# Ledger of designs, part 98: designed miniproteins, single chains, continued (5)

Each design is a single chain, and the fold is of that chain. pLDDT is the mean over its residues in the fold that is shown.

## One batch from the design tools (miniprotein)

Design m19403
Fold by ESMFold2-Fast:
Structure m19403 (fold): chain A 85 residues (1-85)
Amino acid sequence: MSREELEQGLANAKAALEKAIEAGRAAGVDTKELEELSKKGVELVAKYVEALAAGDEEAAKEYEKQLEPVDKRIQELIDEIKKAL
């Protein structure tokens, strides 16, 4: 995966998260945790992309490992919003 592909993936993910947060908020769902995790996920992806660009494979693996539980929790929260609708 190239840096450009990762940056495009991040942009798409941000747009999807923003839509999910907006939908949840409109439905009266508490989106605070999703908003905080989305911010954390974006920061971790930015660090991951920079590590890959620097050729730091060990740092990239560490950020990927940190992203896995964040991504899983974001998906759980999105699924909860969908079930509440």
Scores: mean pLDDT 78

Design m19404
Fold by ESMFold2-Fast:
Structure m19404 (fold): chain A 61 residues (1-61)
Amino acid sequence: AGNERVKKVAEKLGVKLTDEQINSDSDAVHELLGKAGVEKPNEEMIAGGRQGAADIAARLA
């Protein structure tokens, strides 16, 4: 659940994620934070999962 929000944030950042990547917390976190300019996500950012990464990316972008 919430994958629609992750997909919408990725689309706004110009990132095209596959359904498999959206369902992977690791892939979604790294792609979203990387596009938002976060080169080295800390453990707290990663622990927030794809929803936390989407929140951070939307705030930074």
Scores: mean pLDDT 67

Design m19405
Fold by ESMFold2-Fast:
Structure m19405 (fold): chain A 100 residues (1-100)
Amino acid sequence: SAKEKEEKIRRLRSVLNAARWLIGLVEAGQPMSSVRRLLEEMIEGLERYKERFPELKEFYDELIELAEKGLAATTREEMLAYLREMAELAEKKIAELEAE
């Protein structure tokens, strides 16, 4: 339905905004421990969205894998690379859903 499509896009925009916010925090030199805590909270949100939208399971599995790699990152550059990939995936999925 149109309402289900709107909800999926709204949640994906929330994910994109979260990824962009975390990118901004890393670029601003925030402590990596603080960014990791927020990324852990983001993973919890992604798992809830995966349960709510089982048709997007593969997409959310990919985002969670990237987020977990970000948590394991030992450098800011490495964490930024994963966060940017997450943002790009979210942007692509929003565009795909909007084109439906």
Scores: mean pLDDT 90

Design m19406
Fold by ESMFold2-Fast:
Structure m19406 (fold): chain A 80 residues (1-80)
Amino acid sequence: KVSVVEALKKLREAAEELKKKGYSEEEINKIILTLLKEATGKEEVDADTFESLTEEQVEEIVKKMKDEEVVEKILKENPE
């Protein structure tokens, strides 16, 4: 189990990298929510979802957020 603070810090760092690449806040939030659902198997993402994350799940989410192909696929499959 990863602390909520630690998980959020790592995810925010990856989100800032996406923002620097030109992604909007809405797109970044969609990416994070999609990856959290995939990692946890939960349909709803809330504060408790972050608390339930393992260190391995956080690292996998961050890794996928840094992969442009994964990011583009998520946005293409989950348009607003």
Scores: mean pLDDT 73

Design m19407
Fold by ESMFold2-Fast:
Structure m19407 (fold): chain A 120 residues (1-120)
Amino acid sequence: SLSLEEAKKRARELLERAIEVLREAGDKLAEKLEAVPKEDIDEQIDIAVVLIGAAVGVTSNKSLIEKIDSLSKEELKQQLLDSSDFLEHLSEQLKKLGLEEEAERLREISEELRRLAEEI
C-alpha cells in the first residue's frame, strides 16, 4: 500500500503536469478562436466552451495542490477520481477540436491519477 505522504507527492506532480498541458491547450484554443470567421458562431461557441473548460481545469488543479497536504486518505482518493474524470472528459473535447497531442497527454495524466487513487 502506498503511503499517504508519497501519494500526495505523486498527486502534486501529476496535477502540475495537468496544469502545464491545460495552459498549452488554452493558448492553442485561443488562437483557433481568433481564426474562426465572425459568421461561424457555432464553431466560436464550441471552441469557447472547451477554452473555458481548460481555464477551469487550471484553477481547480491549483486549488487542489494548495489544499493537498490537509486532505485525508478518503478525501485525496475522491479528489483524484474527480480530477481524473474531468481531465478524461476534457481530453475527448480537445481531440474533437484537433488538439490530439494535448488530448493524449491529458488522457495519460487522467489514467495515472485514477491508478494513484486505487493504490491509496
Scores: mean pLDDT 92

Design m19408
Fold by ESMFold2-Fast:
Structure m19408 (fold): chain A 78 residues (1-78)
Amino acid sequence: EKVLAVIGVSGDVSAEEVREAIESLGIEVASGPHLETDRNGNRYYLFVVLAPKSITEEDIRKHLESRGLKLLFFRKLP
């Protein structure tokens, strides 16, 4: 079973590579990549996703870091 979530990722790679990294965790991309900018002018990719209920923020962070990416946030929607 999956839950709706929002994920923010930064990295010096293409949007396609970020999407592939997310999808390799069994996360389904519902919308994105959306290229966003934070308050400090740093760019990041925003995805709306359907994530397995069992997946943790730590699982996502470790996987993305292994690929040179940084997890900025992972928020499950109500």
Scores: mean pLDDT 82

Design m19409
Fold by ESMFold2-Fast:
Structure m19409 (fold): chain A 67 residues (1-67)
Amino acid sequence: MDTEKYIEELEKKAEEGDIKSMKELAHAYANLGQYEKARELYEEVLKKEPNDLSAKTALNMVNKKLA
């Protein structure tokens, strides 16, 4: 219900280039076990903000889940 609308809103904002929404969307996908989608979004965040420590840490955690 509310979760689907929340994800849809984050997807729209992420497509518009909102880095904060992109990180929130990646976090939501990781919590849902969708690690491949989370990885792609964290990689996109780091492409735009290479020194984002929180995104680097989250990406490392997601990569361990996929290994």
Scores: mean pLDDT 81

Design m19410
Fold by ESMFold2-Fast:
Structure m19410 (fold): chain A 63 residues (1-63)
Amino acid sequence: SEELEKAREELRKLAQELIDKTLNPKAVQRIGQMVAAARQKTPEEQLELYREAIDFLKEELKK
């Protein structure tokens, strides 16, 4: 869906920002695991998980 693709793109951009700013490979790995797990879920559950990951990344980038 369009919402799902937009969420994926936002997640990708925020993850790249985290890599550039914090050099926190553990947080990036966690996000990667969440995305991999989401692929096995329904589209609605995938969107929920991506939103959670986006919120997590936004919180990390607030520091």
Scores: mean pLDDT 75

Design m19411
Fold by ESMFold2-Fast:
Structure m19411 (fold): chain A 82 residues (1-82)
Amino acid sequence: MKVKITIEAEGPAGSVLTAAISAASKYGEILKIEVEEKGKKTKVTLVGEFPSLEAAKKAAEEAAKQIEKDTGKTPKVEVEEL
């Protein structure tokens, strides 16, 4: 199923993007990714095909944990079924 994952984090775009891609690729297929950087804040919007909404949520949770480990700050994450 198609799912949109949005991650907003205070950290470098490269680190946030790497965490998002790594987690999403483990649980599904990435169809589209958009990155917006404003100062020290990074927003990643990922659209992927996942076997379930639960798999997409696990991808989002794993990305969030990695970002928190890398940056010391908890990202804002939203998961939406398309």
Scores: mean pLDDT 84

Design m19412
Fold by ESMFold2-Fast:
Structure m19412 (fold): chain A 58 residues (1-58)
Amino acid sequence: SAGARRAAEAAGTSEEAARRAADNLGVSPQTLADAVERAGRERASLAGVAAARDAGAL
């Protein structure tokens, strides 16, 4: 499914692994994709804050 593909791309894994993870968690592959993408954005935001601090902007 499109959700499994998105989750796999966001997590750096295979579509089959993403589907199995969604099944094990009892969620849809699209819900898993949204959660992984959100975690990725939060991680990027934290890295941005660290970079700004290192540059003396914070």
Scores: mean pLDDT 76

Design m19413
Fold by ESMFold2-Fast:
Structure m19413 (fold): chain A 87 residues (1-87)
Amino acid sequence: MKAIEEGNEKLLKWMKEEIEKGDEKALKILVLLEASGEEDLPLLLELLANNDIETILELAEEVWKKASEEIKEKVKKFKELLKKAKE
């Protein structure tokens, strides 16, 4: 993989924290990542490396609104599984 090391570290830490909080933001970001292709992921990691969390959340909100109920349910179930595996 083409590694954006700084972005990858920040993304993993941020995702862990949001998943621990159990809030809606983590679900929206997971849907954004599920919908993102290989060409979109580097841009998201670059935004995170620049601490541009607002832009990432805006993109996640747009994708969340357009996402199918099936994808939303799948992501919610994935979050619950991660929560159980952690506890």
Scores: mean pLDDT 62

Design m19414
Fold by ESMFold2-Fast:
Structure m19414 (fold): chain A 80 residues (1-80)
Amino acid sequence: MVLSDEQKQELLNVIGEGIIRLRENGDLELAKKIEELFDQIQASTDPVEQQKLMQQIIDLLLSSKDPRVQELGQKALDIL
């Protein structure tokens, strides 16, 4: 399923908030992994690849020990 431009923007905003929060909490390794996947989304022109990369980011957010980062991951799932 192709996401709308509005849904894509909401997902990117939630992912951005997750990265900021992970950096503030000192979880730099998880933040770097998510940033690398985010950069791959921005470089990709394939909607199927973009969806797979978004799902990987969501899985990483949900794997966080920070309940607020997990909440952002759940919010991203609800948009997807």
Scores: mean pLDDT 81

Design m19415
Fold by ESMFold2-Fast:
Structure m19415 (fold): chain A 67 residues (1-67)
Amino acid sequence: SLEEELRKLLEEERAKHPDWPDIVLITNAANKLLKKKLDENPELSTMELLKLGFEYRKLAEEILAAE
């Protein structure tokens, strides 16, 4: 699922950078997922990318806050 994929990316970012601020880990994880989705579908519109970026960052914030 999207949540599981994003949770894994957040865990990987935290493992690499345990002392970095949460906002940086969230941004990096969300951007990695967004890049992966763009690589899978390069025809994604700018509006679709913006919406996905917002959704991924929001979900990442919620995942990290729940820990």
Scores: mean pLDDT 82

Design m19416
Fold by ESMFold2-Fast:
Structure m19416 (fold): chain A 71 residues (1-71)
Amino acid sequence: SAAAGRLYAEGKRLFAEAVELARRGDLEGAIRKLQESIAKYEQALALDPDNAEAKANLATAQLVLDHLQSQ
């Protein structure tokens, strides 16, 4: 759906923002943006549960979040 596609695109944008913040050393900002990215991917998957790219990107975002919270 158009709504699922928009949420997925928002999730990707938020993930990219999180990566940029992490590169600058803003770990708290990166964690917040990763949490927002995860929420958007989960919302996209609620509307389109068969989106393989959204599932993969959600898993990646969760792994990155876990790593940053362990540092």
Scores: mean pLDDT 90

Design m19417
Fold by ESMFold2-Fast:
Structure m19417 (fold): chain A 73 residues (1-73)
Amino acid sequence: ATVRVKVKIVDKETGEVKELEFEVTSQADADRVAAEIEKLVPDLTPEQRASIRALLRQAVAAGDTELEIEIEV
């Protein structure tokens, strides 16, 4: 099944919100999207990177249709 992924990036200082959308159909797509998010948000901590990857992989494994991720940087 295809998981529609919405990523909200919140700037802690300004409160600015940026939204990104991805589609993930496999664990390989989950890993690719996680890497793309890491490149777009270089200020992510190792813990945030691990959590994002785990959430994406879990959504694919569960057969979810939608996943929302909020990141504060």
Scores: mean pLDDT 80

Design m19418
Fold by ESMFold2-Fast:
Structure m19418 (fold): chain A 64 residues (1-64)
Amino acid sequence: SPDDNNSQASRIIQNTNQVRDDSIQTINDRLNAGQITQQEADQMRQQIDQSVTVIQQNAQSLQS
C-alpha cells in the first residue's frame, strides 16, 4: 500500500542520514589522523552528498 511504501521510504531516509553522519565522522577522524588530505576529505563528502541524494530519490520511487 502507499502508506507501507511511505513508512519504508522514511525508514530508509532515516537510516541513510545516520550512515551519512557516521561516514562524515570517519572522514574527519582520518583527516585529523593525517591518513587523507583535505582535498580527499572534501571529495569524499561531496560523494556522500550525491549518494544520499540518489538513495532519497530511490526511496521516493517506492511511493510511485
Scores: mean pLDDT 80

Design m19419
Fold by ESMFold2-Fast:
Structure m19419 (fold): chain A 84 residues (1-84)
Amino acid sequence: ADDLITQMEAAIDNRDFVTANNIRNTLNTYTLSPDQTNRVNILDDRMYQIGVDRMRKSPLGALLMMSKVPESKDIAQRILAEKL
């Protein structure tokens, strides 16, 4: 799990948000320690914050991102994958 969390962080840093999201989905199938869960949550929040910043040009999209519901995650993943 730690290796996957490190790979997710590297993918975010490299703007490979499709890979980052795929790793995040894989991590959801793992039983994580509280520390590992906190690390994943921080990375997930970082991805959402990037998506929120980009969606500020669309108020509806920003609200959906902020609610962190499954629909917002799908929208965030699309935006993150397509930027730049």
Scores: mean pLDDT 64

Design m19420
Fold by ESMFold2-Fast:
Structure m19420 (fold): chain A 69 residues (1-69)
Amino acid sequence: SSEEKEKILEEAEKILTRGYLEGKVDEAVEEVKKLAKEHGIELDIERSEDPVKTVENAAKALKEALEKV
């Protein structure tokens, strides 16, 4: 449902925001991948040496995957 997708995106945004602020972006990305997998979604998230770019890539990958289910 739309509400379920919104909740997943909101939870992922919280995970990524905390990871960015704490300098744990790679750990946050793995947590987002686990969250997506719990909902039947396998995410391929492009890593970058720039943590901002990695966060953007993670958010985009999840949003695009959720739009396809």
Scores: mean pLDDT 83

Design m19421
Fold by ESMFold2-Fast:
Structure m19421 (fold): chain A 68 residues (1-68)
Amino acid sequence: AKVLSPEQLERLLVRLYLEGLIDVEQAEALARRLGSAPVSEQELLDELRRLGASDAQLARARALIAEL
C-alpha cells in the first residue's frame, strides 16, 4: 500500500481543493489530523469518506495519490 509523507499529503490536499473535492475547512482538518506523520492511502481515503466523499470522489483521490 502507498504511504504519503507530510509533504506529499500537503500537495495532495492542495490538488483535492483545486479540483473541488474538498473545501478549505476540510483541507485544514485533514492536515491537522493526518499531517504529523506518514499516512497510508487507506487511512486518507477513510478520512475522506468520513467527510462525506462520494465513491466517484474517492476514485479520483486514488488516481491523484497514484500520481505522487
Scores: mean pLDDT 81

Design m19422
Fold by ESMFold2-Fast:
Structure m19422 (fold): chain A 87 residues (1-87)
Amino acid sequence: PMPKLSDEELEKVKKVFSAVGERHNLFEVSIENGEIVIKRVADPPESLRMSDEQLLELERGSLESLLSVEFSDEEVEKQVEYFLSRK
């Protein structure tokens, strides 16, 4: 299971992901029970449509970037794997 972040850390991460998602219409970000929940947009606009592989790559990069602020490289890898396996 993914470790819980503080409310302040969750809000910071949520804002960054929301900004990325808003710019690209690729992510829906929510905070559920002290955890960050990230969902792909099921039906993005055709002008912004990307392959599942490209969306996964972008999602992974964004998660790694955000988590590396607070966690070691090993912990980031585990959390990214956990998040992506939940999709």
Scores: mean pLDDT 56

Design m19423
Fold by ESMFold2-Fast:
Structure m19423 (fold): chain A 62 residues (1-62)
Amino acid sequence: SEEEIAKRVEEAAKALEEGKISAEEAADMLTSLGGDRERVLRLLKEGRADHAGVLAYLAATG
């Protein structure tokens, strides 16, 4: 469901911001439900985790 997808995206983004996972791991988690892994990974490495999360959410939910 959309709520479940949103929760997973938010958890991955939060874990990255808290330094609990790598950018590569976060990109894998955020794009496991759909989306452009390369784009998300670049945004995460640029310190734009919020933008990466939004893109992943939109791709996963349609």
Scores: mean pLDDT 71

Design m19424
Fold by ESMFold2-Fast:
Structure m19424 (fold): chain A 79 residues (1-79)
Amino acid sequence: SAMEKKFQELLEKLDALFQQLGDAINDPSATKEEIAALIAELKRLVEELKKVTDPKNQVQVQAIERAEGLIKKLEAYNA
């Protein structure tokens, strides 16, 4: 379906952004503000994923829950 394709596209963008954030955290020249901006973009993508999620699709629901858990840990790290 169109929603399933949109979910997959957003999930791929989310994965790429998590990788970019990981690289930024391991870069001693990266600022707290730069990391905060990447976290904000991750949160935006998760909200977009929620709009196209099938609540009965446990794989999709669990992917969002895992992403939210990682974002919470990243916010705590950058606090």
Scores: mean pLDDT 87

Design m19425
Fold by ESMFold2-Fast:
Structure m19425 (fold): chain A 80 residues (1-80)
Amino acid sequence: SYREEVERVKELIKAGLEDPTLELSEEEIELLERIVEDPSPIAVEARREVAEWALAAVLERNPDAPEEWIERARAIVEAL
């Protein structure tokens, strides 16, 4: 189902956040592009969750990030 495809892409992105050398296949890129453009609640929820994971990973890698950058990044994630 589409929900299962979305969950699979979320798992792949989460793995990629832990391994920055991970490359996506052509099929995975096409599915990701579909999810990025999809206005459905399932896709919107998935984008928000992934954005939260991405922000957490970036903050962990950049402990000295400026407060202004952190505030702006959180606002962008919350607006998704």
Scores: mean pLDDT 76

Design m19426
Fold by ESMFold2-Fast:
Structure m19426 (fold): chain A 94 residues (1-94)
Amino acid sequence: SPDDVRRTRDRVDRSVRGMSDSMTDMGTMPTRNRNFVNTLDTMRSNGVPLTPFDRTMMDGSRTGMDHVDDSMDRMRSRRDDMTNRRDRRNRMNS
């Protein structure tokens, strides 16, 4: 029925919006980690010795950024897939 089609579209739209909001929130989290890693990489490149603690923190920050990037890539792919299916349906029903 037309109401079933509308209800399904609304569910997809809410899911896409939720994914976009989550990606925005995730995108702001690694900025401090990225700046910290860049600072330590600059120090290392200039021959400044890093402490074992500095290396542990750098490794943890890099691992955290990799996990965020992987999560964002998966969410982006899922969002784009849902958006493409929605847009294809809208074109066919217009």
Scores: mean pLDDT 64

Design m19427
Fold by ESMFold2-Fast:
Structure m19427 (fold): chain A 115 residues (1-115)
Amino acid sequence: MSRREAMDEIFAALQEILDLAKEKYPDKYEEFKRLVANLGFAIQNAVLAYEKKLPQEIIDFYVKLAVDYARKLLELAKEAGVSPEDLERIQALVDRIRAALKEILPGVDIPEVKP
């Protein structure tokens, strides 16, 4: 997978989370939107830091920030009373984001994210 294809996969997965929240959980949509935006920001900055060959500490900072926002997003889904089926779907989308990010950042440790 190219870097562009992996980034497109990440943003497609983030958009699927937002579409799900907007359609089925509109009362929580703004909270999901905020966390998804923060997650996307952290991922973009991790990728930019990696490509610019910035110090490992900066890359690790943004990866940790992305993991923290992904965890908060899963926690929000659980607290919002999202159905087990939709929670499993959000978890699968988070797992797809992690897999795509690992292809862009080879050799960088990206922890598994659970609620």
Scores: mean pLDDT 88

Design m19428
Fold by ESMFold2-Fast:
Structure m19428 (fold): chain A 68 residues (1-68)
Amino acid sequence: MLSPEQQELLAEIEEKIAEIEKIDPQLGTFLRQMLAELLRRAPELSEEELLASLRGLNDFADQQLAAL
């Protein structure tokens, strides 16, 4: 089960990906695939590893959205 911090980060990432998809559908699809793969691997990751990966993806999505 995801922690409240992980759930908050996940919600932010999903909102950013949705906004990116409106502008660049190919990039949005790529980011959704990255998120889906991360969530698939989540049961094999520690809580700290999952949090770090979610933060990294959130930061990357933020940078992409700012560049659009």
Scores: mean pLDDT 83

Design m19429
Fold by ESMFold2-Fast:
Structure m19429 (fold): chain A 99 residues (1-99)
Amino acid sequence: DLQALLQKLLQQLKNQQQLDQEIDQGMKDIKAGVLLSIYLTTGDEKAAKELAEIWKLPVSTIKRLVAEMKELLERGVSPEEARRLLVERIAEEQARIAA
């Protein structure tokens, strides 16, 4: 419905300041999610390198963290929980480098 699309656009305009931050974070999250999926399924080294640039971590760290996520998935951890743990691990590694 055109009306539903207009309501969505109006809601977005109403929250412009918060939306700009959410869009920047959302775009990074979408790109990282796509690259993670590519690397997890294909082992594409270019995807790992782009993830390293987005998350500001060494490529070796990205490969290790994704291997840990894959192992969790193979052990029956849900994709949602595995992604949550991966995000937590990324934050821990980023904090370690920043400190």
Scores: mean pLDDT 74

Design m19430
Fold by ESMFold2-Fast:
Structure m19430 (fold): chain A 107 residues (1-107)
Amino acid sequence: MSGSLEEELEIERERLRTITRLMVEKLGLTPEEIAENLGSTPESIGFIAAYERLKIAENSKTEEEYLQKMQEYFSLVQKQGPAEATLKLFTPEEVLEAMRKVLEELK
């Protein structure tokens, strides 16, 4: 992995932590409520978008692959919206598990 790809991974992890903290600590939403209402609130849309970006970064071997996959994701977002694009790739259960892992890291 290049250093720039590792930096992008850290940025996307911090973005996911920030939005999870906002939803749970400031808005009082439970992970279950967020999972049930994925794509229905700006906060849940923000979470699923951040989660998809993080997964693209984690599953990319090079910076070029990361940029290509990000372009594909943004193309889907433009056509279907972020909730539809992400829920086509991940189940609500997978997103809920990811959120629980982030919350465990924020202890």
Scores: mean pLDDT 70

Design m19431
Fold by ESMFold2-Fast:
Structure m19431 (fold): chain A 82 residues (1-82)
Amino acid sequence: SEQEILDEINSILQDIENLLKELRKNPSDNSIINSIAEKIIEAKNIVDTAKKKELLTDEDIDNIEKKIEELENELLNIVKNV
């Protein structure tokens, strides 16, 4: 169902947020960085599948894609060496 897909995506996004909090304590932890990257790819794959099968509304897809971009930007900001 649409709600089951949304719940799955939201669970993955919450996992990413929790991993980002851990990464902020140790920004050089490649294991956490790789875990975040893998979860982002997982979320994107679910969204792409939902788009192809028309399982989610355009509004839900736009909101999810925006949230994924925000999380990707947070990751980049944490790992960026100045």
Scores: mean pLDDT 87

Design m19432
Fold by ESMFold2-Fast:
Structure m19432 (fold): chain A 92 residues (1-92)
Amino acid sequence: MELEKEILDEVKAFLEHIEELKKEFGLSLKEIGEKVLESLGLDTSILDGKSDLEIKKFLVDLIIEEIKEKRPDVPEEVLKKVREEVYKELEK
């Protein structure tokens, strides 16, 4: 429960940071997603035709993979549960 909350709070902080970047730079969610993909050396065309909801879910998956690599102590079950909870909040 405590570890799950820690990871959930980290993912939420990441999403809040994305919203702050949108406000500060006047960027769309797609433009921020493209910058994230460019920084990772990934193809930005992955975001073509995606809704804001789909882009947010994609960014959540990216941060969870980064957390998994940096925090091998976190069980995959916890990461999956955090992803499901964040997805539910995004769909509201």
Scores: mean pLDDT 80

Design m19433
Fold by ESMFold2-Fast:
Formats: C-alpha cells, sequence, structure tokens
Structure m19433 (fold): chain A 67 residues (1-67)
C-alpha cells in the first residue's frame, strides 16, 4: 500500500563526527536482512545525510522490531 511505502525509507541528518550512530543502526538492520540500500551523502559544513532504504514490503516499524 502507498502508506506502507511512505514508511520504508529512513533519512537522518547528523554532524559528520556523529555519523557512526545512524550507520550502526543501518548495520543492525542489514544484519536482519531488512535493508535494500544505504546512501551516505556529505553535505556542506560538516553535516552528513544518511538514507536507509528498506526492502519492498517492509516498513521502518517492522525493521526496528526485528533488531
Amino acid sequence: SSVSDDRSTLVVEVPTSMRYLPLMVADSLRSVGAVSEVTVTDLPNGVTKITIKLKPGLTIDDAIEAI
């Protein structure tokens, strides 16, 4: 459903020095097989954007309950 698809992508913006925190979450989600893609983008002034895309049919809530 369209509502479930809206919840399948997690986007986090953090200071680059703190990017390890959302990357640890991404690694936990990968360990349970929930992740299709992780994208890391360095933004200006030391901000990093991390996008975690879940596999089709999974929501963020389902993935969080699995870890």
Scores: mean pLDDT 71

Design m19434
Fold by ESMFold2-Fast:
Structure m19434 (fold): chain A 105 residues (1-105)
Amino acid sequence: LQDDLQKIANKLTETDVELLQQVVKSKSLKQLRNSLQLIKEKSKNAGVKDVASKVIPLTDELSAQLLSILAARPKATPEEFLIALATYVYLNGKATNVTRELAFP
C-alpha cells in the first residue's frame, strides 16, 4: 500500500497534477469519484488520453484498496482517500501544490 502510494506520487506528471487540481477546485473533494470520471472526459475532449489512462486507473485501484482499509472508520469517503494519499506524499517529501493543499487546506 505505501509502495503503491509512493509509486503513484512519483509517476504524476505536471499535466496530471494540473488536471487533478482543476477538477478538485471546480468540484469538491467530496465528489472525487465524479471528478475522476471528469478527468477521463476532459482527456477525451482535450486529446490528453495518456494522462487520463495513467491517473484514473492507478487512483481507482488505490482508492478501492484504501477505502477497504478505511471502511472500519465511519464516513470513509473518496475525499478521505485523497487526503490520505496527499498526506502520505507530503510526509515523504513528494509534495506538490495540489497534495500540500489537500493535506493542509
Scores: mean pLDDT 42

Design m19435
Fold by ESMFold2-Fast:
Structure m19435 (fold): chain A 66 residues (1-66)
Amino acid sequence: MLTDEEIALGVVDIIVALGNWLERKGDYEGAIEAYRRALEFARKHGLPEEVISDIEERLKEAEEKA
């Protein structure tokens, strides 16, 4: 069975995938919201700094394109 951390990682992966999909469609505002939600969730559940940093980078790149 997955741990709570592994489940949280899976949830973040889904939200990030949604953000990537929205970015690909040119919906940068939607992508920014998705990445912000993923970041809040990752921080709330104490996910590894590597995961948090990846989401922060994606958010920053999407904000620069908006």
Scores: mean pLDDT 82

Design m19436
Fold by ESMFold2-Fast:
Structure m19436 (fold): chain A 62 residues (1-62)
Amino acid sequence: GGSAEGALEAAREAAEAGAGRLAGAIKVNWQDKGGDPEEARRIRELGGASEEEALAAAQQLG
C-alpha cells in the first residue's frame, strides 16, 4: 500500500452512501443462496473495502 488513507476514507463514505441500498438487496440474495461469495467480492470491489470489512458488514446485516 501507499499513503492513500484519504482516498480510502472517501471510498468508505461513498460505499456507505451508495451501497447502503445495494446491501439490502444483496442480503436477500445471500439468504436465498446461502452466502454467495461472488456477492461479497462485488461489495468489496465497489466499496473499496477489504474482504474482512465486507464480511463484517454482511454479518451486521444478518
Scores: mean pLDDT 51

Design m19437
Fold by ESMFold2-Fast:
Structure m19437 (fold): chain A 55 residues (1-55)
Amino acid sequence: MKVTLAIDGKLVEVPEEQVDEAILQASMAGMEAGEADGLESAAQALALLRQLQAE
């Protein structure tokens, strides 16, 4: 199954089994723009994942 993640304001489709890796990579990429931005991107990705699980 694929899940859609909001990473740095973009929607990215990721296989469900690779979601943890995608979130980690998004967090790492966000650190280039600043720690707060990286954490916010990860939080948005997790929120989207939870929303998809609720459906």
Scores: mean pLDDT 60

Design m19438
Fold by ESMFold2-Fast:
Structure m19438 (fold): chain A 64 residues (1-64)
Amino acid sequence: SELEKKAQEGTQAGLDDLTRLGQTLAPGAGASVVGLGPTKGIGTVTVGDTEYTYDIENGVATLK
């Protein structure tokens, strides 16, 4: 459905934001996103030995 596609697009925008944030903190930082449903996701950025967990909603990543 269009709603599922738009939710996936929101999750991808959140991944892009997390990747950008990770690169600001350390070059070569990785980011991953796990979708929990059509409107929400959880993203993780690993910088060195530290893992940062984010809540992703409507393409916005918020640190937990």
Scores: mean pLDDT 57

